# Ledger of designs, part 55: designed miniproteins, single chains, continued (5)

Each design is a single chain, and the fold is of that chain. pLDDT is the mean over its residues in the fold that is shown.

## One batch from the design tools (miniprotein)

Design m17899
Fold by ESMFold2-Fast:
Structure m17899 (fold): chain A 86 residues (1-86)
Amino acid sequence: SLEERLARYEEWIRADPEGAEKEIISKFLSKSLPDRTEGLLLFEALARVDPERAKKVAEKILKQAENTLSLGERFLLELAIKDILP
């Protein structure tokens, strides 16, 4: 289930926050929609575990991938930077 996947991602992020950050950024920079979808789920898990790190990751993604993100992806990342996630 989605809930089980998110719980698994939260455990992974707690075990390897640096690796998770790199993976999330890599997924959002991917031209593959499945990769970006997984990136969104990983980002949500990161926001639950470490909101401050999620904010910094959102800033990095917006800086590096501004012209390749969908409107929905941009909106979610902007909300993370502005203190609130959807």
Scores: mean pLDDT 78

Design m17900
Fold by ESMFold2-Fast:
Structure m17900 (fold): chain A 88 residues (1-88)
Amino acid sequence: REEARRDLELLREVIKSIGKDGEVLTPEDLRKIAERLEAAGAHPAFVDLVRNLAEATREGIRVRFERDPVNGEEMLVFEDVDGRTATG
């Protein structure tokens, strides 16, 4: 959906602007990102999602932009660094 694509693009631009492209986003980074997303006109539900992630994580979150192998659509993946399991 166009709104989701816009929110994903805004998120990417904000992450890049704070110099955290491809890096772990701390709770403080996530709060800053949420504020910038809101100021940029991102969907309120998406802003709330980022704010909730800032409160839920202790160590931070890694954000990845991937493509669905079936339809080629861009997907957003949030990986909790602290919650990453090494269970093989």
Scores: mean pLDDT 71

Design m17901
Fold by ESMFold2-Fast:
Structure m17901 (fold): chain A 93 residues (1-93)
Amino acid sequence: LIAALAGLLAVLAGLEAVRKGGKEALKPGIAAALLGVGAILLAELGLPAGEAGREALAAGEVAVKAGVLAGSPRAVALGAAAVALGRAAIALG
């Protein structure tokens, strides 16, 4: 559950960075969204929270970078939340 929520926040952050940012934010924003989807799928497949949490953490970190490049405080905040929840999932796995 926590890892899936973290993945979803990373997807939203990545998409927000793509929507708000120029060309520099596009590649990392798409990467964050894809990694976030990966975290959701790992959680859905019943992999340990630590595995899905590591993917969500990575997605959140990329989303924060994309948000900074996009100049979107919202994308940065969503990415940071994904990182925090990803760390919590790792601690539980």
Scores: mean pLDDT 78

Design m17902
Fold by ESMFold2-Fast:
Structure m17902 (fold): chain A 100 residues (1-100)
Amino acid sequence: SPKERKKLILDFLIMAANGGILVISKKLSSEQQKYLNQLIDQINKARANEDYEKLLQLLQEMRSFLRELAKTAQGQLKQELESIIGTIERSIEILEELMS
């Protein structure tokens, strides 16, 4: 069904965003890494429970955090952050469609 397809796309996008964060993690401070890992854990739990309202809030929080990092980032890190942000924005769009 269209709903089942959207759920699969959402899962793949969240996995892609998590993978991107793991790639950049060594370029971030220990405090930033800890915060992102906590958000990833919460996102994975909300997704598993189909708690779409909580998932939306967490994705918006992650997007805001990554946007702040991107403001001062340079070169490859900036490009990687912008790519992850785009993936999260697409996840939010699909999630909003699932909630409507």
Scores: mean pLDDT 89

Design m17903
Fold by ESMFold2-Fast:
Structure m17903 (fold): chain A 109 residues (1-109)
Amino acid sequence: SKEKLEKEAEEAQEKLSEKEKKLGVTIGPVEIAEWLHEHADDPEIQERVREILREAGLSEEEIEEFLEAIKTGADAALDWIRELKEKDEVRATLLVSKLGILVLEEMEK
């Protein structure tokens, strides 16, 4: 499943890049963490974040830790993302890309 995860990360990065070009913006982990913190109390955003992390193969415990980090602050969410990147760079790339897509889709509304 490592090859599958790498392919999913590449596809998510390409989709994010296309949305960035369409909207004329660039979004990274800092902007994603800030946006998610500002929308931390939105049940729809919480469920979309849960599904993204679950599909990326994170445990329910890790998912709830990330949601608590988002509620705590943008810095806490960013630190969690950075720790994941050091532990599992491919999974972090997949998550950041999919979360970036979520943020840009909400900004387009």
Scores: mean pLDDT 88

Design m17904
Fold by ESMFold2-Fast:
Structure m17904 (fold): chain A 82 residues (1-82)
Amino acid sequence: SLLEKGEELLGKATLALQEGNIEEAARLAKEAVEYYREAGELEKAARAAREMADLLESTGTEKGREYAKELRRLAEELEEEL
């Protein structure tokens, strides 16, 4: 299902981040959010985007901050659809 795929991708994003792969984590997080959006789970999609943004920002890297900003913007767009 779309929800199961989103959950799987979000898990992979978290693992990639734990391994220091910021770019891969951001890519997987965005894919997970899109699967939640396609499933019509807008609140879950927005929450996932915000949680991953917080984790990316916590890396203290410029790339982490950049991707966090993108994901927060995505969360805001999803919240406007609610």
Scores: mean pLDDT 88

Design m17905
Fold by ESMFold2-Fast:
Formats: C-alpha cells, sequence, structure tokens
Structure m17905 (fold): chain A 63 residues (1-63)
C-alpha cells in the first residue's frame, strides 16, 4: 500500500509498506525521478523521516 506522506513544491514523498513490515520512503520530482529512497523498520520511523525531508525541502530555516 502506497501512501502520500508529504509534498513540497515539485517534490512528493511516498511511503509504502513492504511485505516484511518494513516501510520504503521515496522522494520523487515532478518528472517521477527518484531523488532519495530509504527503508525503515516501522511506519513511525518512516513518517518521522518524511517530516524531516518536508522541512529540509521547504527551506524551514528561512520561514
Amino acid sequence: MKELLGRVGDKTIYGEELPDGRWRVTVVDENGNVLDEKIFESREEAEKWAAEKVRELSGWRRR
């Protein structure tokens, strides 16, 4: 199951549960190119990393 975890500008962050219970988080650009991908042991860890990526990509420090 693939879930939308975040979106910043032209970038989208998806989370997908793997058959072994781990979660794959993928950051894609407007053309569908994979910019970053990471696997976590739990949904909570995946969501935490996705939130940090949203902050990073949005330029949080300048807001």
Scores: mean pLDDT 77

Design m17906
Fold by ESMFold2-Fast:
Structure m17906 (fold): chain A 65 residues (1-65)
Amino acid sequence: SLEAEMARLRAEIAELGKRVRELREQIDNETDQAKKDKLQAEMQELFDRGYELSLRLQELRLQQR
């Protein structure tokens, strides 16, 4: 159902948000630039995925009209 798909997307977005917070803390405490760069790249991938999921969620919301 649309509601089940939307609930799944919201849960996934929430999980990504938690991972971003964890990565941000790791970046703030990291002193090795190469490791920082890797963590920042991982965080960017999570932002990109979160954006895609948000667009999909918006699409499903529009279908409920």
Scores: mean pLDDT 86

Design m17907
Fold by ESMFold2-Fast:
Structure m17907 (fold): chain A 93 residues (1-93)
Amino acid sequence: TEVALEVLDLVEELLEDPNNEEARARAAELAPKLSEEEKKIFEEAVEEQRPEADELANQPSLTPEEKKKAVKELLLKVIEIARKKIEEKKEKA
């Protein structure tokens, strides 16, 4: 549970600063320690945002800056959904 939450925090840090080598190295170290169940939660969070991703893909008039901002906001929503699902599982222990 703590490992999964730390991975989500590191991914969020990498969205703010993609050149953060320490966060990248730490995420790579922790990712193999995620349980199969925690990995499935991440996949489900991505799937919940599929309609928004499809809408973004169908907007060819967006500038590169607008598209970059929209992608970042979508990824942050995926992280929040995954975080909530992980915390809910911790409470049901």
Scores: mean pLDDT 76

Design m17908
Fold by ESMFold2-Fast:
Structure m17908 (fold): chain A 95 residues (1-95)
Amino acid sequence: SDRDLLLKYIASVIRVIGLLTTAELYAKQGNYEKAVESLKEANREFSDLVKLLNDNGRLKDAEKFTEQYKKQLKALQEKFPENEELNKIAEEGIS
């Protein structure tokens, strides 16, 4: 049902936001290993979310969330430009 899809969508969005926030917090602490780990998980959860939306014909929601996610990844790169591994994983999420 549309309601079940909406609940799955909301849960997935919360996971993606939580993982991005965790990645930024670890990067701010200088714990780049955990920042990269959290960002890799964010990219996986984001890909699953986009697939869920596309498989259910929610193309405009998928596009809007993709634009927002890419903007957040670019902001993360701008805050931590010196960390090559973090920037590489962020770029993989943008591509």
Scores: mean pLDDT 87

Design m17909
Fold by ESMFold2-Fast:
Structure m17909 (fold): chain A 77 residues (1-77)
Amino acid sequence: GDVTRSVGLAIRSMGLEIEGELLIKKSKDPEAIEYAQKAIEYGKLGIKYALSGDLKKAEEYVNKAIENLNKAKSIMG
């Protein structure tokens, strides 16, 4: 149901925000930190839209958070 989807997207978005925070604490690369910060911002938006019931927007922001985390990791790795 929609409630289950909203909860799942909110939890996933929170996980992506936490991963971004950990990358910032671990990285000394300004470019990697910038991508991780963008991922945190998109994660927060994912939570906001998931809780408001805008599941399409929540999924869009989850995907943007994942893309920016992957960019941060590629710079660090």
Scores: mean pLDDT 87

Design m17910
Fold by ESMFold2-Fast:
Structure m17910 (fold): chain A 82 residues (1-82)
Amino acid sequence: DIEEIKKIADEGVKRAEEALELGKKGSAADARSAAGLNEHIAKGFKELAKKYPEVREYLEEAAKIAEERAKEAEKLAKELEA
């Protein structure tokens, strides 16, 4: 079900955003945890895209968003460690 896969991707993107917001309110360790979670979510989307080529572009875009959020969280962690 393509709609269910899109819903899973949307929920993953939401989880990635929530993790980054928690990282912004926490310590450098919390920011690094947010980066790791976003990287894990991005990998999940890439694996799902291999199984469901009908929504591949949608899932690859979701993975890109999660990767960008992981980079933002990593930058935040470095700023908090300085």
Scores: mean pLDDT 79

Design m17911
Fold by ESMFold2-Fast:
Structure m17911 (fold): chain A 119 residues (1-119)
Amino acid sequence: MVRILIYAPVTLEEVAERVAEALRKEGYEVILDPELFGKDLSLAELVELAEERGADLILLIGGSRERGPGVRVIDVEVARENLDKSLDEVAVASRWGITDPEELVRAAVELVREVLKEK
């Protein structure tokens, strides 16, 4: 069973909840912790949290400093070997330039499907 940890800013809490529901409907186990919304966590902190909770993937919903608004998927095993890299550098898949909440939900779900199909 694949487990996905969702991480999002407070402003995208509703998007994160909708993504969690969509992924759970497809049979994935989703970890959505409201206490994580809006926390500025490093890659190392996110990987530690994901490993503690048994997550295989981290789904980042929201912007990055280098690429702007979007969504990123991080493979926990890949990230563990690259803790000195940025979140953008370790992402195994990403979609950028998406600001609309409805498009973010669709992009996040589709991106997770693409990553899991290749795994």
Scores: mean pLDDT 79

Design m17912
Fold by ESMFold2-Fast:
Structure m17912 (fold): chain A 74 residues (1-74)
Amino acid sequence: MFQELTEEQRRRITVAWARSLGLDELAEKARQRPLTLEELYEAVKKHYEQTGDERFKKAYEELKRILEARKKVE
């Protein structure tokens, strides 16, 4: 696992991931500008809470881990 995503990788992964999850609006936003991991995390979390789909839960857990790792680096 890579320790940290580059800005361009984050954008590409966000677009691909959002499209794979049917989040076309999020994918379009990511294509126009780099989204923050927080924006992606909240979108995935929202879908998990609305659908109960475990794959969305795993996705948001991974994003949460990345966000928390960045916040804890001091």
Scores: mean pLDDT 68

Design m17913
Fold by ESMFold2-Fast:
Structure m17913 (fold): chain A 64 residues (1-64)
Amino acid sequence: GPGAEAGYKAGYEAGLASGGDELTAMRNGIKAGREAGEKVGGNVDLASMAGGIGGLEAAREVQK
């Protein structure tokens, strides 16, 4: 849904900015995802989770 999509995108961008540290990327992704979910009026908890996943995936891409 729109909240999860916005959350994932925001979390991925935050994860890239956090470098290859998976824990930092996930924490920043969760926060960015929640904020993005609130802005689009979507499910904030799902957006937060999607942001965490996006952040983690971004950190793993940086590690390659």
Scores: mean pLDDT 83

Design m17914
Fold by ESMFold2-Fast:
Structure m17914 (fold): chain A 100 residues (1-100)
Amino acid sequence: SLDDVLAEVKTTAEIQIIFLSNLASAETDPELKALLEEAIKLYEEILKETDPKKVIELLERLIKVYEEAAALETNPKRKELLEGIVEGNRRLKERLEEEA
C-alpha cells in the first residue's frame, strides 16, 4: 500500500540521517562532505513531507546527490556502499510511484 511504502521511505530516512551524519563528520573532502550534508537535509525534508508526489521529487534529488557523492568517492568499499544506496533509493521511488 502507499502508506506502507511511505512508512518504509521515512524509516530509511531516519536510519540514513544517522549513517550520513557519522560519515560526514569523518569526511575530509569538502565537496564530498557538502554532498553528504545535502543528502541529510533532503532526508530531513522527506520526514516532514506528507505529499507522496513531493516525497518522489525529494527522492529524485537524493538519487542525484548520491550519484555525485559516489563519483567523488575514492575508497572502493565506500563507493560501492554509496552506489548501493543509489539503487535502494531508485527502488523505493519506483515502488512509491506505482502506489501513488
Scores: mean pLDDT 87

Design m17915
Fold by ESMFold2-Fast:
Structure m17915 (fold): chain A 78 residues (1-78)
Amino acid sequence: SLVEGLRKAAERLEEQAKTLHELAQKIRDFIEKNRDKLTPEEVEKLKKLADYLERMAEASEGVAQVTREKAEELEKKL
C-alpha cells in the first residue's frame, strides 16, 4: 500500500540520516586524534566531507518527517 511504502521510506531516510551524522562525527574525531599526522589539505578535505554528510543528514531528516506525516494523514483517512 502507499501508506506502508511511505512509512518504510521514512524509516530508511531516518536510518540513513543517523548513519550520516555518526560518520560525520567519526571524521571530526579522526581529525582531532590525528591532527599531527594529517596535512592541512587532508584536514580541509575531511572537514568538507563531514559538512556534506551533515547537510545530507539534515535533508534526509526533513524528507523523512514530511513523508511520515503524510503516511499518518493518509492512514487516518482510510
Scores: mean pLDDT 89

Design m17916
Fold by ESMFold2-Fast:
Structure m17916 (fold): chain A 75 residues (1-75)
Amino acid sequence: SKEEVIKKLKEVYELASGPLKQAIGEVIRAIEKETDLKKILNYVQALRDLAIASKAPEEVLKKLEEIEEKIKKEL
């Protein structure tokens, strides 16, 4: 569900820092207004790409991958 995705992203937000943390916060706000799971998936994939590019901790990457997989199963 969208509510579970938001909950999981808030957990990732607590682990993140700097520009990635800000991006996660902005994505959470965007998702709260979104009903299309494909668009929600696209936001999460963009965050994962940013996390990889910024060499975020493995825990952050793993949690974002788990969120992505959960959304894909609902599509």
Scores: mean pLDDT 85

Design m17917
Fold by ESMFold2-Fast:
Structure m17917 (fold): chain A 83 residues (1-83)
Amino acid sequence: SIGDIIEEIKKAVQEGNYDKALELLDELSKEVVNDKSLTPKERTVLTVLISSVYFLIKTKAPKEEILAEIETLKDYYQSVQKK
């Protein structure tokens, strides 16, 4: 699930395994794009947040900043799942 992939990304970043985190971000992006339960607005926000995490890893941002952006991504996804 999307939530499970987000938790795996967080763990990879915590362990300093940035290559794995980038692979998981690609998987997450595909899941978000193909999730029919998401509105276009929700899909756009998730895609922007995923891209932000990707950009922080690629530009070698501090681990704390990367983890903070992952928490923002997680919190937004959790808010979307409230029905």
Scores: mean pLDDT 87

Design m17918
Fold by ESMFold2-Fast:
Structure m17918 (fold): chain A 68 residues (1-68)
Amino acid sequence: MLKGVTIDEDLSMAELLKLKDQGYDYLIINKEKIGEKLYEKTGADKDVLIKNYLDTIESSGLKLILTG
């Protein structure tokens, strides 16, 4: 059975790899919620921040389901 988790936080590569090691197959991410958190942290363009975060998740080997 595939194992997934909803992420509401800006996770580092190390945290993503830890989830993969724990047996998680996919992440569920709210695009709008993550964009707001990244913007609050950096003040940079939300679309750029979201793109970079999604690229990081892809690099971890986890599958991604986007909501919002």
Scores: mean pLDDT 78

Design m17919
Fold by ESMFold2-Fast:
Structure m17919 (fold): chain A 92 residues (1-92)
Amino acid sequence: MKEKIEEFEKKVRELLEKMLEAYRAGDRQGILEAVKEIEKIFEELGLTLFSKRVKKYRDELEAAQTDEEMRAVLEKLAADIQIYINILKNEA
């Protein structure tokens, strides 16, 4: 389990960085692709509740009409993912 959690943390952190880079570049599709990959990683680990929450943020990003709305969702998503990583590390 610990080895899988360390691999998970690394992959999710790389995807969070790609997501933020896409946001700074105005690449809406890049943001959505990164979030979708994060959702898939949580699903593969059996973290269904966390996967569903990431999907909700993805739906909110797709519905966002302004840069400010998108930024607010991304800030919440990034914060929640850091909390999820910390929870997994404590349970390992």
Scores: mean pLDDT 80

Design m17920
Fold by ESMFold2-Fast:
Structure m17920 (fold): chain A 92 residues (1-92)
Amino acid sequence: AQAARTAEGLEAFAEMLDLIIEGAPQERIEELGRLALENMSPEELREATERALKAAEKAIEENKDLPAEERMKIGLKAAAETFRELAEEYRA
C-alpha cells in the first residue's frame, strides 16, 4: 500500500539526516535520499519537508545563542524526528 511506502520513505529521510549529522560519506547519504524519493509522491515529499523545515526553524530559533554548527545539528535532529513522527502516522 502507498501509506506503507510513504512511511518507509520518511524513515529513509530521517536516517539520511542522522548520517549528515554524523558526517557520513556523501554516497550513503545519496542512497538514502534516492530510497526516500522512490517511496514518496512529490506531494507527500513537499508536505513532509514543509513540516520538517518548520520544526527545524523553531528549534534553531530556540537555540539562537549557540554556535551556528550546533544550531544546524539541532535543526537537523528536529527535522529527523518530524519525519519519524509522520512515518508513525502513515503506519497507523
Scores: mean pLDDT 83

Design m17921
Fold by ESMFold2-Fast:
Structure m17921 (fold): chain A 65 residues (1-65)
Amino acid sequence: LSEIRREAGEEGRLHDELKKLADQYEKLAKQNPEFKPIADTYKKLHEEEKKRRDELSAEAARLQA
């Protein structure tokens, strides 16, 4: 189950999973426009997750300065 696999590498797996879903639905959306909103949603989730991680890393670096 996804939950058990998540335990082994939660953040990395979620990041990879969101990107794969975004890419998958984006390709489907090119063939069927009905998938575009779903593709856009997963792309935004992937970008939000990346931004969150980048902000946390930047904050940690700032606090160490």
Scores: mean pLDDT 70

Design m17922
Fold by ESMFold2-Fast:
Structure m17922 (fold): chain A 96 residues (1-96)
Amino acid sequence: KVFEEAEKKLIELYPDITREVLEKRRAAGLDYPLPLQILYYELKGLSEDEIADAIVDDMLKQGKVVESKRDEAREAVKAMYQDIRNALKELEKKKQ
């Protein structure tokens, strides 16, 4: 599944951080963190709309979001994307 493939590739990119985060989420019975999914797709070169479509489509397929909530879910993903993009800009300024 797209979600499982994203998780595997993110572990390859950020093994220590991703492993700890995934273990905490699984132990708590929580889903894979949305910010890490967005970061993974951003690093893949997807646009804001492509990221929102990919994540929301995956959520719908897994039954985590219902069809009537699609637009609400897209708005939430786009809001998170803007937060991540701002964080990335700050990292670029610090060059760290």
Scores: mean pLDDT 64

Design m17923
Fold by ESMFold2-Fast:
Structure m17923 (fold): chain A 72 residues (1-72)
Amino acid sequence: AVPVSQAQLEALAAELGGTGALLFARAGVGLLSVPESVPEEQVVAALRALGAKSVELIDRGNGRRLFRATFL
């Protein structure tokens, strides 16, 4: 299993609307913040394409959604 880099999550955030609100990915876990205008299915598909085994919406507020992706 390969941990997701900050650069990979930052590039994905930019493609999905560019929030810049990314955290450094831990081994096996990444976080992505995107505008609510981006469909959840698009975010899930993009994270799965990046190798995510699971994707979960963990928070929403101020017109944004926060997703957690697990990579093992």
Scores: mean pLDDT 70

Design m17924
Fold by ESMFold2-Fast:
Structure m17924 (fold): chain A 55 residues (1-55)
Amino acid sequence: MSRAEVVKELTEWVRRNYPESALVVVEGDAKDPNVWRVTVTLPDGTVEVHEYRIE
């Protein structure tokens, strides 16, 4: 349940800050369920990795 909400919120954040053509991968940390990684691949090939800690 919380996983789906986290994915939704992180995807919405990416859509607000990046173009629609950006590729997005949202992954939970294997050891800490409150840590999430968002990998954004921009149309120019730039890759950005963001880590979020959810309370």
Scores: mean pLDDT 75

Design m17925
Fold by ESMFold2-Fast:
Structure m17925 (fold): chain A 104 residues (1-104)
Amino acid sequence: SQQQYQQGQQYYDQGQYQQAITLYQQSVSQLPPDSPQRAQALFNIGLAYLRQGDYDSAIDYFRQAIRIDPSISARAYRGIGSAYFLQGDTDQGRVYFDRSRQLR
């Protein structure tokens, strides 16, 4: 899982977001349900979907990551806010950016 996570990060850094998602998903499947490592992999899947313009998938994965590890909530709410703004939902984008700022 750590190897797959690291390979996923390499693909993400190269802009190969679909390959990154596949490797992060394989990492998630091998990690304990409540592990911080699983939350981090789900968060990175959210970032990759955000980069691909799949905003609904990005939001879903950010929410999954928050449920496992609330310590990433500030970063994940920032991602959710960005997804809503990029979809044209300015009101929801503002709500989640405000939540992100409150948590820091």
Scores: mean pLDDT 90

Design m17926
Fold by ESMFold2-Fast:
Structure m17926 (fold): chain A 89 residues (1-89)
Amino acid sequence: MNLTEVPMSDEEVRELAEELVRKAEEYVTNPEKRSELMAQMIGILLLLNMAAPSFSPEAAKYALEAIEKVEELTGESFPSLKEKLREQV
């Protein structure tokens, strides 16, 4: 089994979560960049999803709050990832 030996630190999760929220805010303010920003956000969401089982409760909470902000700003929904993160909190 390829155990992804990338246990993300709370700081690394926070940095990705902040980047995710920033891109969501840019998505609202820059309509011409929406496709690019959405692709980048999906990339970050996939990385968070893969790393989620290794998260501390603090990291999981931070990621969850960021995803809820993305959903609010973009109108997209990520229920499976949110449920996965809720189990880590």
Scores: mean pLDDT 79

Design m17927
Fold by ESMFold2-Fast:
Structure m17927 (fold): chain A 68 residues (1-68)
Amino acid sequence: ALSEEEKALARELLELAERDPEAAMARAMQLVSQDPNNIVALMIATMLQELRDGRVSAEEAREVIERM
């Protein structure tokens, strides 16, 4: 399960993705590049890609984050 801090980061990046999807992905990729073993950053990047591809809505992504 994600910590509250990790969920807060995921929610922040999701909100950014609704306004500026490229900036949100760049931020997620920056976190991955700082620590490639950070599974949470990888999961967030994947979720942002699914949102960009239209496979999930922003509301559905928020529900997924809350269930992690």
Scores: mean pLDDT 77

Design m17928
Fold by ESMFold2-Fast:
Structure m17928 (fold): chain A 83 residues (1-83)
Amino acid sequence: SSNQEKLKITSEGFRILARGQGAYVELKQVSKDEKLKKEAEELLKKLGKYVAEGNKDPSKAKEYLKKAEEYAKKLEKLAEEAK
């Protein structure tokens, strides 16, 4: 059903957002670089925007969640490189 599809989209978006938030928290713990923190904040903001857009339009959710996942990966890479 369309309700099951919406639930799947919401759940996936939540997982991607949690990944991005986790990477941002890790970055703040390992780095005192304010420029790097600001870059991470902008990536997290873009990730959140794409998750929200995917939740609003299920027909485009695959494209928006793919973009959100790309930003989550960028955040995870940035946090790893900050160690």
Scores: mean pLDDT 85

Design m17929
Fold by ESMFold2-Fast:
Structure m17929 (fold): chain A 76 residues (1-76)
Amino acid sequence: AEHEEIRKKILENIIRLLEEKAKEVKAPKEVFELLEKAREKIDTDIEEAKNLIAEAIEKMKLSVDEIDEILTKALE
């Protein structure tokens, strides 16, 4: 239960940081829709939430360094 709560918090942080990055780079509407769906899935299907986050990252065309920065900040 507690480990699952921590996992959900990390995913929520990742989604928030990705939304901020998407706004900064003026990402397509589809990226925001993927992130919204990911947020909805966190409580019901965490693996689907992770897949939707991965799709959003792919759609944003982020560099490895940009992805690493987001993951580092999400773990704080």
Scores: mean pLDDT 81

Design m17930
Fold by ESMFold2-Fast:
Structure m17930 (fold): chain A 65 residues (1-65)
Amino acid sequence: SRAAVRRGLAGELSPAATMAALRTLSDAEIRELLAGHGVTVSDAQIAVLRTDPVTVRALQRELAL
């Protein structure tokens, strides 16, 4: 859900739980949410965010800065 992704991006969820939440959204919804945080991503980068918890954790840390 969008609420779960917002909590994940805020660092309130584990990288794995954030990744699972990202998988429930379309590529367009993920792009819109990340644009709200000043982050631009390609479709290829979105695919990595859905499959790699290490990349999700790196994103969570960048957004906490």
Scores: mean pLDDT 82

Design m17931
Fold by ESMFold2-Fast:
Structure m17931 (fold): chain A 69 residues (1-69)
Amino acid sequence: VDALMEEIDRLIDQILQLSQTMDADTQQAVRQQVANIRSLGLGGSQQSLASVQYVKATTQSLYDVVLKS
C-alpha cells in the first residue's frame, strides 16, 4: 500500500509540473482533478488495497492525458 501511495504522489507531482507549462484554465482544471483524486484517498474512513488501486488507475489516466497535451 505505501509503495502505491508513493507512486500516486510521484504521478501527481509530475502532472502538476507538466501543467505549469499550460494555460491558466487548463492548470485550474488539472488542479481540480488532482483535488478530486486526493479527496478519494482522504475522504475514506478506511484505506483498502482496492481503493488505493482505484486511485492509482485514476491518477495514471490523468497523467496520460496531461503528458500527451
Scores: mean pLDDT 70

Design m17932
Fold by ESMFold2-Fast:
Order: sequence, then C-alpha cells, then structure tokens
Structure m17932 (fold): chain A 116 residues (1-116)
Amino acid sequence: GSLLDELLEIAKKLTKEKDVEKKKKLAKKAEELLQQIKKQPLTAEDARVLARVALYIAKAALKEKDEELRKELVELAEEAVRLAEEAMARNDVSMETEIELGMAKLAIGVEKVVLK
C-alpha cells in the first residue's frame, strides 16, 4: 500500500540524510506511518516491506552519532520488526524476507549495547 511505500522511502532517506534535524523529522514521520500501518491487516507483502524498513532503519542507527536520534531509530526498527513478525506469523513469506528480518534483529541487538 501507499503507506508502506512511503515508509520504505523514508527508511532509505534516513540512511543517506546527514542533517540531524531533517533525520528527526523523517523519524517522526516513520513513527506516524507505523502507527497507521499497525491498524490494518498485514499481508505477506507487508511483511517483506516491513523487514526491509527495519533493516534500513537499523543501518541508519548504526551510522548515527546523535545518541537521542540513535535511540529513536532503534525503537522504530524494533517496531518494524514486531509488525513484520506479526505479519509472518499469519502469512507464508520467502526465505529472503526471513534472512532480511534476521539481519535487522542482529543489527538492533548490537546497537542496544550503545543505549546502556
């Protein structure tokens, strides 16, 4: 759907954006989109897109030097992982989606050491 396409675009922009204030606005928009997406029934295609969103946001968090923004990006990536896992529990998904979700979960796990 258009909400997931917009969220994926924002996740990709977060990996490339250098301005902290612009990244904070993108992160807030991603949070708002995730809140809308979780209110709809999730499909196998939604799981695939959400796994990719989680991976891009986790990659953005790994590169982020602002501690507050890094924490927000980790929380967003974790929410995308939770929604992807919910969608996967109700739908059969590709091994590629399972691998991408696994990679996102690993990146989040490593990043959580920074938040202590």
Scores: mean pLDDT 84

